# Designed miniproteins, single chains, continued (3), part 60

Each design is a single chain, and the fold is of that chain. pLDDT is the mean over its residues in the fold that is shown.

## One batch from the design tools (miniprotein)

Design m10201
Fold by ESMFold2-Fast:
Structure m10201 (fold): chain A 80 residues (1-80)
Amino acid sequence: LSEEEKKILEIIKEVLGVEEVKMSDNFFDLGGDEKKAGELVARLQNEFGISVPLSEIYEHPIIGDLVKYVMKRIEEQKAK
């Protein structure tokens, strides 16, 4: 995993209040809800300067898919 992917996973763990996440886990099955999805969006904005619509968390609920989506947004931000 890249340093950025590790940081994304750390943020997800902190937001969900869990000790471990697997790439195959579902954000909402781990206790995620609308409030935690909003907290995740805010944390990603603060850490990486990216804007993630709240709806994208619902569209990418699997942790591995969510990490890939966020990585794509980080790359797009660097390209500007």
Scores: mean pLDDT 83

Design m10202
Fold by ESMFold2-Fast:
Structure m10202 (fold): chain A 67 residues (1-67)
Amino acid sequence: AAPAVVDRLDQVLSDEALENIRKALESMLADGLITEEEYQAVLEALDAKRAAGPVTVGDLVRILSAA
């Protein structure tokens, strides 16, 4: 069986988790923690990954690291 760990980079994000991430990014933008350009770049990258298949925690980390 795959090891159950709290911090799994291979964990597939649910639609609810992706919506929560989007809301967190909107809050970060409102608080001035990210720019509008960074916000749009992350959303575009997430949408592109979702169109290609499941998005993992590792995919999210790579997208955020690139922004």
Scores: mean pLDDT 74

Design m10203
Fold by ESMFold2-Fast:
Structure m10203 (fold): chain A 67 residues (1-67)
Amino acid sequence: TIEVEVTGGTFGFTIDENLVITSVDASSSMTKLKVGDKIVAINGKPVTSAEQVKKYGGGSVLTIEPA
């Protein structure tokens, strides 16, 4: 797994129901995130739904499982 800090106030990406990244904005500064990466935790806490992810924003640390 890789940890990525979210900068810029919003995530700049979209996820599906399985917490897999489906798009990354071209303006996003998060160069380590790729389509197909899975979000497994935020700020050290496991996440299981897209709604849990949406409550977080910039300054959060994402734990991702690369594609």
Scores: mean pLDDT 71

Design m10204
Fold by ESMFold2-Fast:
Structure m10204 (fold): chain A 86 residues (1-86)
Amino acid sequence: PVTPEEAAELARAVVDATAARMIERSKQRPLTPEEIAEIAREVARDAGATVLEVKVEQISPGVYKVTVTVRLGGVEATAERVIELP
């Protein structure tokens, strides 16, 4: 069975990998909140997670708060991270 700790670790891993992809893609062109949300969905899919919610908030120019809620088996977990783009 999936534990709440495993689900929380997966949510954090998804947010961290999303941050890495955002930084890489932002080097080519500015990203919109919609594009950031799509990156988070791609990352979660690659990790085998079911995405329940993705929330992207711009807190200042180039700085975004990304919140992802995932389901792993029957367990749900949420993680958030503030990401600063170059």
Scores: mean pLDDT 83

Design m10205
Fold by ESMFold2-Fast:
Structure m10205 (fold): chain A 95 residues (1-95)
Amino acid sequence: GDLQTQLEAALGASVRAAGKITDEKYRGQVIKKLGEVVDHAVRGDEEGAREAVEKAKEIVKEAAEKGYISEEDQQELLDALDRLEEAAVAFARSV
């Protein structure tokens, strides 16, 4: 349905934005948290989805502090993560 399409689109945008992290370890940690967001959403776990997004944002902030992502790409990724949270919470509420 529309909510599934929105969740898939938001996930895709977040994965593409996370790909701009130059460090493999930090990039992998963010992508792992994106998978956890989706897992929580499909189980109807709104709080788990929000927590996974918050953890992804913490990892992104650390990557930026280490110079592994530009300020422009960091902002794009944080905006994508906000949209992913909205889509994941909406999906979780539909379960």
Scores: mean pLDDT 91

Design m10206
Fold by ESMFold2-Fast:
Structure m10206 (fold): chain A 70 residues (1-70)
Amino acid sequence: MTATAVVQLPEPLTPEQAAEVARRAAAADPGTRVEAEGDTLTITAEGSAAQVARGALTAATIALEVLEAA
């Protein structure tokens, strides 16, 4: 199945940070697609709900790392 998870970030990403998050998330979990728009992270995956949840956790962690490095 195709499933989507939405993650709310503590602050908005810049377009450059959003691109970095998407790139790093895809490298870490290539079965998922990550879109960042402001403070919202949208993760789409083909597979199980557990795979989407794992992708969401990975993407959220990367987004927080990118925000903390700024």
Scores: mean pLDDT 78

Design m10207
Fold by ESMFold2-Fast:
Structure m10207 (fold): chain A 78 residues (1-78)
Amino acid sequence: SLDKYDELKKSADNNRKLAEDLKKQAEILESQAKEAEKTVSQEKADELYKKAQEAKKLANEYDGVASELDSRARDLES
């Protein structure tokens, strides 16, 4: 069904967007961590690096969901 295909693709795109937003957030946090190393403290930098790592992990999870949804959509084309 075209409706089912469209729904799966929209869901995949949404999860991929969430993953990309989290990856950008992680890059910002890593930049802030590098700045904190120079200007504040290693402890503050470590906290920011941990938040960046958490964001990357969550992004990987959303990318995984998007890949599964893309696979299901491809099966509908076959």
Scores: mean pLDDT 87

Design m10208
Fold by ESMFold2-Fast:
Structure m10208 (fold): chain A 55 residues (1-55)
Amino acid sequence: SRAEILAKLNELLQQITELASPDRAKEVARQVAALIEKGDYEGALELAQKALEEL
């Protein structure tokens, strides 16, 4: 469901917030929101995971 995907994204964004600066966390959150708005939920998850890996 959409809610489950959003829950997973929130967990990834929390980890990014802990590892990255607040500014970088906001940038990732904006990118994720843009992908969700387009209906690209898989892309949103992948982007968050990749951002976490690059930290």
Scores: mean pLDDT 80

Design m10209
Fold by ESMFold2-Fast:
Structure m10209 (fold): chain A 92 residues (1-92)
Amino acid sequence: DLLERLERLIREGSPGVQNLALMTKFLYELGKVSEEEVREIIEAAEARDEEAMREWMEKLQKLLDQLSNEEYAKFLEYLLGEKVTVTEPIPR
């Protein structure tokens, strides 16, 4: 189970591995990364492949930067464990 493996990395990994796993889980649940991409990220983190992890962090950060305000607010709620209230839409 990919989610169980991600949760293990979040609980037991180094800070860098934990950050990578947290971002991956959030983006996977949001449908922004494929199951195959999640598997590759997990394998890189479990192997502690610093080059592969760095490349994936760059790709995931780029995806986070492309999130809507509402999706980014959900990411902040996910990291903080607290509800973030967005009461006013920013017109675009």
Scores: mean pLDDT 76

Design m10210
Fold by ESMFold2-Fast:
Structure m10210 (fold): chain A 94 residues (1-94)
Amino acid sequence: GQEALEAGDYEKAIALYEEELKKNPNNAEAWFNLGLAYLAMEDYEKAIEYYKKAIELDPNNWEAWYGLGLAYEKLGKEEEAQEYFDKAEEILAK
């Protein structure tokens, strides 16, 4: 999945991470990478869904909190975006 994501082949990356999650639904990294792929494809609502799943499994993933902030900002939800950016900074400072 990672190689497809790095190549910008988001559709292929999504399919590979979805297959991984069928085998291991507790793979926080796979949920995070789905969030990244959907954010890059400008599907902000799905990006939010998958970043939230990543954070549920790994609440110390500051990049997932930052990704939530970016997705909410793109949806015009600036107050929620700032809360998630603040949370990312809090985790990064630990």
Scores: mean pLDDT 86

Design m10211
Fold by ESMFold2-Fast:
Structure m10211 (fold): chain A 92 residues (1-92)
Amino acid sequence: GSEAAGAIIEAARKAVEAGARPSASIEGDTLTLTVEGAGEEAIEAMRRAAREAEKAGAKAELRVEGDTVTLTVEGLSVSSMIAAALAVIGLS
């Protein structure tokens, strides 16, 4: 249930600890986590978040472009998406 949201929050927290800038947005049933200045630790945490989202039955996609990494998750519950997005915004 909540493991995917927790993994997304952990990925954003790892990004902040490394000096990167996470941001989150929700559009429809899709949550997008974007990390600017992502290092290897943040990228690996985002890969773990993608795996946890897929275990929860959601669709996850990870894109790496330069130093910007984007995790897109589709099909999480509205409560999980809101919890993750608010936590990420609070870290930014």
Scores: mean pLDDT 82

Design m10212
Fold by ESMFold2-Fast:
Structure m10212 (fold): chain A 64 residues (1-64)
Amino acid sequence: MKVLKPGEEVKVKKGDKILVINESDVPTALVDKETGETFAVLEPGEEKIVTAPKDGTYVLEPVA
C-alpha cells in the first residue's frame, strides 16, 4: 500500500490502495496532478484509505 502526505506525490495504477494522511492543520484534497480532478477531501488530522480510480500521479494539496 502506498502512503501520501501533504507536499508529496505518488505514481499509482488503477486499483492501487493509497493511505492518505493529512498531517496539516488545513483541509487538503487528493487530486490528479495532471488533470486537477479531485478524488477526496480530508479534514485536518484525517487519514483515509483511497482506492485509485485511474492511473496517474496523485498529490495531496491544501484546499484554498
Scores: mean pLDDT 83

Design m10213
Fold by ESMFold2-Fast:
Structure m10213 (fold): chain A 56 residues (1-56)
Amino acid sequence: SLKEQIERLRRERRELEARYAELSKSSDPKDQLLALLYRIVIGATELVIERLEEKL
C-alpha cells in the first residue's frame, strides 16, 4: 500500500541520516565525499516522501 511504501522510505531515510551523521564527524576526505553523497540522497528521499504523502 502507499502507506507501507511511505513508512519504508521513512525508515530508509533514518538509516541514511545516521550514516551521514557518522561520516560528517570524520576528517577523512573519502568520508567527507561520502557524506556529501548521502546528503544528496537524503534530500531526494525527503522529496519523494513529500510527494507520496500528498496522495494520502
Scores: mean pLDDT 86

Design m10214
Fold by ESMFold2-Fast:
Structure m10214 (fold): chain A 87 residues (1-87)
Amino acid sequence: MPSPVERLEAELRAFADRYQLTPAVRAELDRVVEALRAGAPKAEIEALVDRLAATALADPNSPLTDEEVEALRRGLLAAIDALAALA
């Protein structure tokens, strides 16, 4: 069975493709995915999520609105909390 981390990785990659994220935003999302795969500390992953949100908000070519960026950030933080509770 795919692990919870593998499922989250697949969902994040599908999100990036569906919303056609810019290369800069996609690179920050890939950093979050790699940290999750590596089992990085929660605080490190949360810092990467904050960097992802800041990059998306600063990128004038990002297809995401400020509300969509905040929804993505909140969703990722909730998923990270759920994964930590399973460990």
Scores: mean pLDDT 81

Design m10215
Fold by ESMFold2-Fast:
Structure m10215 (fold): chain A 78 residues (1-78)
Amino acid sequence: SEKEEVRERFIKEMKELGYSEEGAKETVDRIEAWLKERGLDTPEAFRRVAESTIRGTKRALEAAEKNNDQEKIEELKK
């Protein structure tokens, strides 16, 4: 299904950023649950939020690395 493809891509991308597989799965599960609670559990909405989360995580990690903020890097990877 399209939702399963979004889930698999999210886990792969987050692992490439240094997240554990368990952490990535927990995050994508929370995204799907959040959308279901709001009646927005479409594949399009799921993909959009997942992609936005990946982009936000990349941006936050890049900013933390630029500032040599090890505490923030560790926080973001949890």
Scores: mean pLDDT 80

Design m10216
Fold by ESMFold2-Fast:
Structure m10216 (fold): chain A 61 residues (1-61)
Amino acid sequence: TSDRVLEIMQRAGELYKQAKPEDREELAKLAREAVQAAAHGDFERAERLLEEMERLVKESQ
């Protein structure tokens, strides 16, 4: 895996750890979609999915 894919995986994992229990299923789905997009070279989609994860985490504060 390229360094950029690893970076996206790491960021998705960190956001998932910050999730409320009720949001974890949705965040897990978004994390998988972001990693898959990055693995296919669609980094624009991966970044947008990470932004959605960040929004959900912030709403949980």
Scores: mean pLDDT 80

Design m10217
Fold by ESMFold2-Fast:
Structure m10217 (fold): chain A 119 residues (1-119)
Amino acid sequence: SAMKKTAERNARGGEARSHALEAIRLAQEAIDVAKNVKSKEDVEKLGELVRKMVEHLRRAAAHSPDAAALQAWADEIGRRVDELVEKALKGTPEEMKKAAEEVIRILQEAIDRAKALLE
C-alpha cells in the first residue's frame, strides 16, 4: 500500500537523519577537543571521535542516490584525519597545533555536508 511504502521510506529517512545528527554531534565534540589539544592523549581522542563520525556519515549516506560518492568522501575524510593525527603524534607541540587546526577545517566541511543529508 502507499501508506506502507511511505512508512518504510520514512523509517529509512529517520535512520539516515539519526546518523547525520550523530555525525554532526561527534564532529562538534572533535572540534572542541582539537581547539584545546595539549597532549598526545587529546590527539588520540580526536582520532577516535573522527572515526566514529565517519562511520555515522557512511550510514547516513547509504540511502542517498549518490551513496557511493558520499561514502567515498566520508572515507577520504577519515584517511586525511588519520594522517594528520599520525603527524601530530610524531611531531612537536607546534606541529600538533597546526594538525589540529587543519582537522577543525575538515570537520567544519563535514558538518556542512552532514546537514545536507538531513533534507
Scores: mean pLDDT 83

Design m10218
Fold by ESMFold2-Fast:
Structure m10218 (fold): chain A 94 residues (1-94)
Amino acid sequence: KIEELLKKAKEKIEEAKKLAMEALKSEDIEEMKKLLEEAEKKVEEAEKALEEAKELLKKNPNKELEEKLLELEIELGVAKLMIAVAKLVLKKLE
């Protein structure tokens, strides 16, 4: 179901944001690397779920679900930005 894919994407996006924030607060380079690697995996899982939902919505358009998809695409962008910032901080610490 499209709703299940959107719910999965939301959960993975929130997990990615949390991991990126934890990386930014960490003072340990190895911990930061591990947290960012986990965050990137969560982003990949979210992207896959959103892509599957998008393909299903093309076949069965639904305005409410399309709006939820757009919101999650924006939140995924925010998660990616947080990871990018954390990677820049990590590069400066190395």
Scores: mean pLDDT 87

Design m10219
Fold by ESMFold2-Fast:
Structure m10219 (fold): chain A 88 residues (1-88)
Amino acid sequence: SKEAIEKAAELLREAGTALSQGNVDEAIEKLREALEMLKKNPKASPSDIKLVETLRKAAEEAKGADPLTREVLGALIHMAAAILKNSV
């Protein structure tokens, strides 16, 4: 549903904020929740699912990354949230 996609977008926004604050594990969990919601939604775009999966893997790799890398990835996750929200 549209509401489920909007909730997934909100989880992405929260994940980006958490990652920029150095809360990597919280960001990963929120990305995982968003991905699960999108995978269960038949109206979710396969490209949006792939985007969120890619960002989740990048966030897992960011556990050992420098603060600038986490900040940039957080910004990319915020951009993905905006794209997803505007897709509905």
Scores: mean pLDDT 83

Design m10220
Fold by ESMFold2-Fast:
Structure m10220 (fold): chain A 79 residues (1-79)
Amino acid sequence: ADEVTRVIEEAVRRLKELGAPEEAINAFASAIMYASQGDDEKAREALERAREIAQKNLDPSTAEEAVRIGEEAAERAKA
């Protein structure tokens, strides 16, 4: 139970430091949760939504870093 919670907490902290909006952070958290449950389709959909929100609200390089954080966290949650 702790590993997924730790991954989400770490990702949320990093995303907040980048200035990601709450809606993007919530979408990234959902992607990590779905990945941990083996729901690859819903994880991808949530990650796409988070990317769109990040791209609308952050500069391009920061949005790319936010997506990287989310992708890495989702992959780690699957293990």
Scores: mean pLDDT 84

Design m10221
Fold by ESMFold2-Fast:
Structure m10221 (fold): chain A 104 residues (1-104)
Amino acid sequence: METHTATATASLPKRPLKKGDKVEIGATGSARNAPVTVTVEAEEDGLEVEQSPVQTFTLGRHTVASRRAILTAKEDGVYASARATATAEGPDPVRVSVTEPQLI
């Protein structure tokens, strides 16, 4: 059916942060026969996001993009939560997102 797919991964601690705490998150996206990009967004209002430049490389028919982001807590008691989204471009673009849920 599709000639391209996208995937994303993220992992964050499930505990409250203190003001000034920093958490690094890595996001990776891949697509076959299509360019891909990756973005990281904070899911919590008390977080600042600093994204590194996206790195992209092509291996055969696959394009891989990787990105690092640093989440900084602006207040005490903020949970680290972020969404990593991989977007494969093409005639039928595909988006895949991974979010670390806060269940408490």
Scores: mean pLDDT 67

Design m10222
Fold by ESMFold2-Fast:
Structure m10222 (fold): chain A 60 residues (1-60)
Amino acid sequence: AVAAAPNDAQAYYDLGKKAFAAGDYATAMHYYGQALKLAPTDAETWANLKKTHEAMLASL
């Protein structure tokens, strides 16, 4: 559960996962990008951004 923490990379990561689940890869990439900007060393955010990009390319 994500506590209400403004400017928290985890909050953007959560929004990215919701967008990905909805099939909105462009929105998911946007939120993962915001999360990565706040936490550039987060390997999990990098992995999910890469996976979303690969899914977008494979779905086209």
Scores: mean pLDDT 75

Design m10224
Fold by ESMFold2-Fast:
Structure m10224 (fold): chain A 55 residues (1-55)
Amino acid sequence: SAKDRSVRSFARVLAHAYKQGLVSKEEVEEAIERLAKELDVDPEYLRKVFEEELA
């Protein structure tokens, strides 16, 4: 779905920024909570996708 694509896109951007040292883990958690609310998805789901992009 479009929502799933948005979740994966944001998770990938956050994962790449985190790997590059551009954002802290605290900033990642804040972004996950904000984006989950904006996309109307479970923040745990967005966190899972973020963790998959880190792998």
Scores: mean pLDDT 83

Design m10225
Fold by ESMFold2-Fast:
Structure m10225 (fold): chain A 93 residues (1-93)
Amino acid sequence: ETVEKIYEAIEKKDLPTLDKLAAEAARQGNVRLARAVSYAIAALDMGYEPELAKEVFDAVLEGDMEKVRELLPGLTRETMTPEEIAAYIEEKR
């Protein structure tokens, strides 16, 4: 329902808006969407381009964590939990 807003925020590298959208998804009980947004934030924060961040977002939303690992080789082969991604983002602020 908020996917278009998420894509716009990714394209603009608008991390504060993405944080708000992730928090909103979590509040609505949409854990998968919140996780997908958090992975997109992590990709952007690592210096990846918006195009790749969108692919990561789509892969997480679809539950394709193998593709996430292929797209983000800078992360370990282990998938990060939403809590770990949130901690990583908080550390980078």
Scores: mean pLDDT 73

Design m10226
Fold by ESMFold2-Fast:
Structure m10226 (fold): chain A 92 residues (1-92)
Amino acid sequence: MGQKLFEDGDLDGAVKAYKEEIAKDPNNWRAWYNLGQIYLSLGQYDEAIKYYEKAIALDPNNWLAWRNLGRAYERQGQYDKAAEYFAKADAL
């Protein structure tokens, strides 16, 4: 069974669930990372960056979080920042 984490349409329930997880355990880097992915899919790149930066602060060895932070900057048009974070992901 493959589940899609991103669905076209209303993601409010997923956002609320991850925000509740963060309220219970602010060190849950996966909840921060998943919020970043949701906001990235919504085109809200500033919010995506914010949530990925929190995930990286909690788990700096997570190459996926570094890579997706780079993708958020790339989609925002900040190519120099994107390249920097892609290099960090590759080094891990």
Scores: mean pLDDT 79

Design m10227
Fold by ESMFold2-Fast:
Structure m10227 (fold): chain A 60 residues (1-60)
Amino acid sequence: PVTFTFSFSSPTLAQQMKDEVLADYPDATASVDGTTLTVTTSLAPEKAIALALRLIGESL
């Protein structure tokens, strides 16, 4: 499994992104702690990198 941790500008945005990730990758595990989103996924490395890049973009 691959784990990604990203900080967002607000707890609402972190929760929103968690919901979007779980909608697209229902087998993933995601948790929010304040403004921080942690996602654990069993995706292949190339798919995991694509998800990480998406999360980085949304955290900006």
Scores: mean pLDDT 74

Design m10228
Fold by ESMFold2-Fast:
Structure m10228 (fold): chain A 63 residues (1-63)
Amino acid sequence: MSKEQLLRAIEEFREAYGDKERAEELTERLREAVRAGKVTREQLLEVPGVDEATVTMLEVLAA
């Protein structure tokens, strides 16, 4: 996953955070990227606006 694609996906995820259906769709995309080892915790935290809670949620959903 490219940095641009990751940034866009995270921005969409943040917008959809209060919308369960949309959040689940975006979460599945990010979960697949995390599961495939294409994104690390450090890389996620380097994204502007991503916090520890967001990273933890993605890790839990990728497990």
Scores: mean pLDDT 65

Design m10229
Fold by ESMFold2-Fast:
Structure m10229 (fold): chain A 59 residues (1-59)
Amino acid sequence: MIRASLDELLRLLRAGEISKEQALEGVRTLIRKAEENGDAATKEELEAKARELQEELAA
């Protein structure tokens, strides 16, 4: 479910349907869900994606 939700967020971002700020907010929500599920690997991947989006917004 979390992976499918991430894929959908990235699809919407690529299509221009959502902003990078909205995508970052979505990823942060998924990080919280991964943490609640104890899925450390998924959380790590999501944190890396959130960092990437934050760097793009800061540039």
Scores: mean pLDDT 80

Design m10230
Fold by ESMFold2-Fast:
Structure m10230 (fold): chain A 89 residues (1-89)
Amino acid sequence: MEELKEKKELLEEALEKAREGAELLSKPSPTDEEIERGKELLEEAQDLVQEAFPEYPRLPLIGVEPIKELIRLLEEKLEETRAELEELE
């Protein structure tokens, strides 16, 4: 139970960071600071994913497609973890 709660918290934080980073990078004219912050948030999100699931490889965060894949992965894993917690509670 506690392990699944920790994984849920890590995934929720990772998803928030990934979404914020993606939003900054998807602006039509992002500043250099916004680009740097967006990259930092996406790397932090990947660090959290690796902490929750060490077997998952890091994705190259170049272009829109890898960022969308990271967000999709986080949403899927969070839904799975929430479902497992609901079954145990």
Scores: mean pLDDT 75

Design m10231
Fold by ESMFold2-Fast:
Structure m10231 (fold): chain A 77 residues (1-77)
Amino acid sequence: MSAEELAEKIAEIVRKAIAGEISWEEAFERITELLKEAGLSEEEARRVAREILSLVSRDGSIDLEKVRELVERALRE
């Protein structure tokens, strides 16, 4: 999975949480699992998932470019 594809899947999970379809706890778990499937360790996946969720603004917007950059950097290590 490319960093772009992964960022899009993460954005969809965040969108579901914003819409109230899933809890933010469920969103964190789903993002963590996606990152683990992409090759991150459990510790790295949890850290990156937390950083991604911190990028969600109060108005519900998310900076996809920053998400992509975080994912790309994590996948290179």
Scores: mean pLDDT 77

Design m10232
Fold by ESMFold2-Fast:
Structure m10232 (fold): chain A 75 residues (1-75)
Amino acid sequence: SEEVERAKRIVEKALENEDFEVGLALAWMIYGLFKAAGDREAAIAVLETALEGLRKRNAPEDVIKQIEEELEKLK
């Protein structure tokens, strides 16, 4: 849970303060690490955090849809 909260903060701050492409890349990387580790709950939390940050930035609909589709596969 501590690692999940740390990952969420990293993704949230990256999407808030960096170029959105950088924040998106970090979100996918961290998501991939949790997924590879078999931590589905952590992977979902990271993508949900990324989705919220991307929506706040008015990211392109295609980008938002990719994350939504990946979340559907996990739920």
Scores: mean pLDDT 82

Design m10233
Fold by ESMFold2-Fast:
Structure m10233 (fold): chain A 58 residues (1-58)
Amino acid sequence: TLVEVLKDSLKKLLKNFDKLSDEEVKKRIEEVEKLVKKYNINDEEIKKLLEELKEKLK
């Protein structure tokens, strides 16, 4: 499902965070947030993963 694809994408982003530029990570977060908004996805794990990634970017 799209939800599982997005979760896997975000988990992979977290795992490889130190290998990517901040700009690339921000772009991928924005792409996921855009899809979440577009398809009205309401998933707590996706929200937690997005928040964790944003905290790492501070």
Scores: mean pLDDT 82

Design m10234
Fold by ESMFold2-Fast:
Structure m10234 (fold): chain A 70 residues (1-70)
Amino acid sequence: AAELKKKLEELRKEMLELAKRASELRQQYNKALEAGDEVTAQKLQEEIDEVGREINELSFQIGELAKQIA
């Protein structure tokens, strides 16, 4: 029980860090668009997509662990 709750807390902290990273990348993406830097904007979009996939994976793991401790 305690181990699963600790793992959930760790995954939720990782999720929060990824959410902050996604926010930072979106701000950089918007600045690149304003500057007309299409190459940088495309690269940032790829990074945003990668972070999005990682968030989806963590969300699934959190759901599974939460179900086990319910």
Scores: mean pLDDT 84

Design m10235
Fold by ESMFold2-Fast:
Structure m10235 (fold): chain A 78 residues (1-78)
Amino acid sequence: MKEKAEELVKEADELEKNGQYGLAAQFYIDAGRLYLELGEYDKAIELFKRAVELAEKSGDQELLNEARTLLEIAEKKK
């Protein structure tokens, strides 16, 4: 699972670099969910914060709400 999470982050980084903000946000959310399941809460928090920023840039309110909810969950696990 950690290998898959790292792969998703790499894919998200490339999507962000190419201006594909909505897709990048989704990949960061997926990676953050995997880190959350692994108990790596600090990494999950960072990824959900990046997803929030990119969802705002993409104008996708549904992705934004999802990323914000997951960020709150991860922060409570600290």
Scores: mean pLDDT 86

Design m10236
Fold by ESMFold2-Fast:
Structure m10236 (fold): chain A 62 residues (1-62)
Amino acid sequence: SDASRSGAAAAEAGAAGDSAAAYTGGHQMFLNGGGRPGKEAAEAGAAGDAARAATYGQLSAD
């Protein structure tokens, strides 16, 4: 599965202020093996912290 694609979606949603979409993308990234950055992106999205969700979504390539 493509954790980088899910992370990119979380980052774009977070940058747009869409915390629900950022949560979904971060959670998918986490499930697809994105590890801690995916978990952090999902938690930030769930908390409405769009900027933090965008930051952790961008770390998907690692």
Scores: mean pLDDT 73

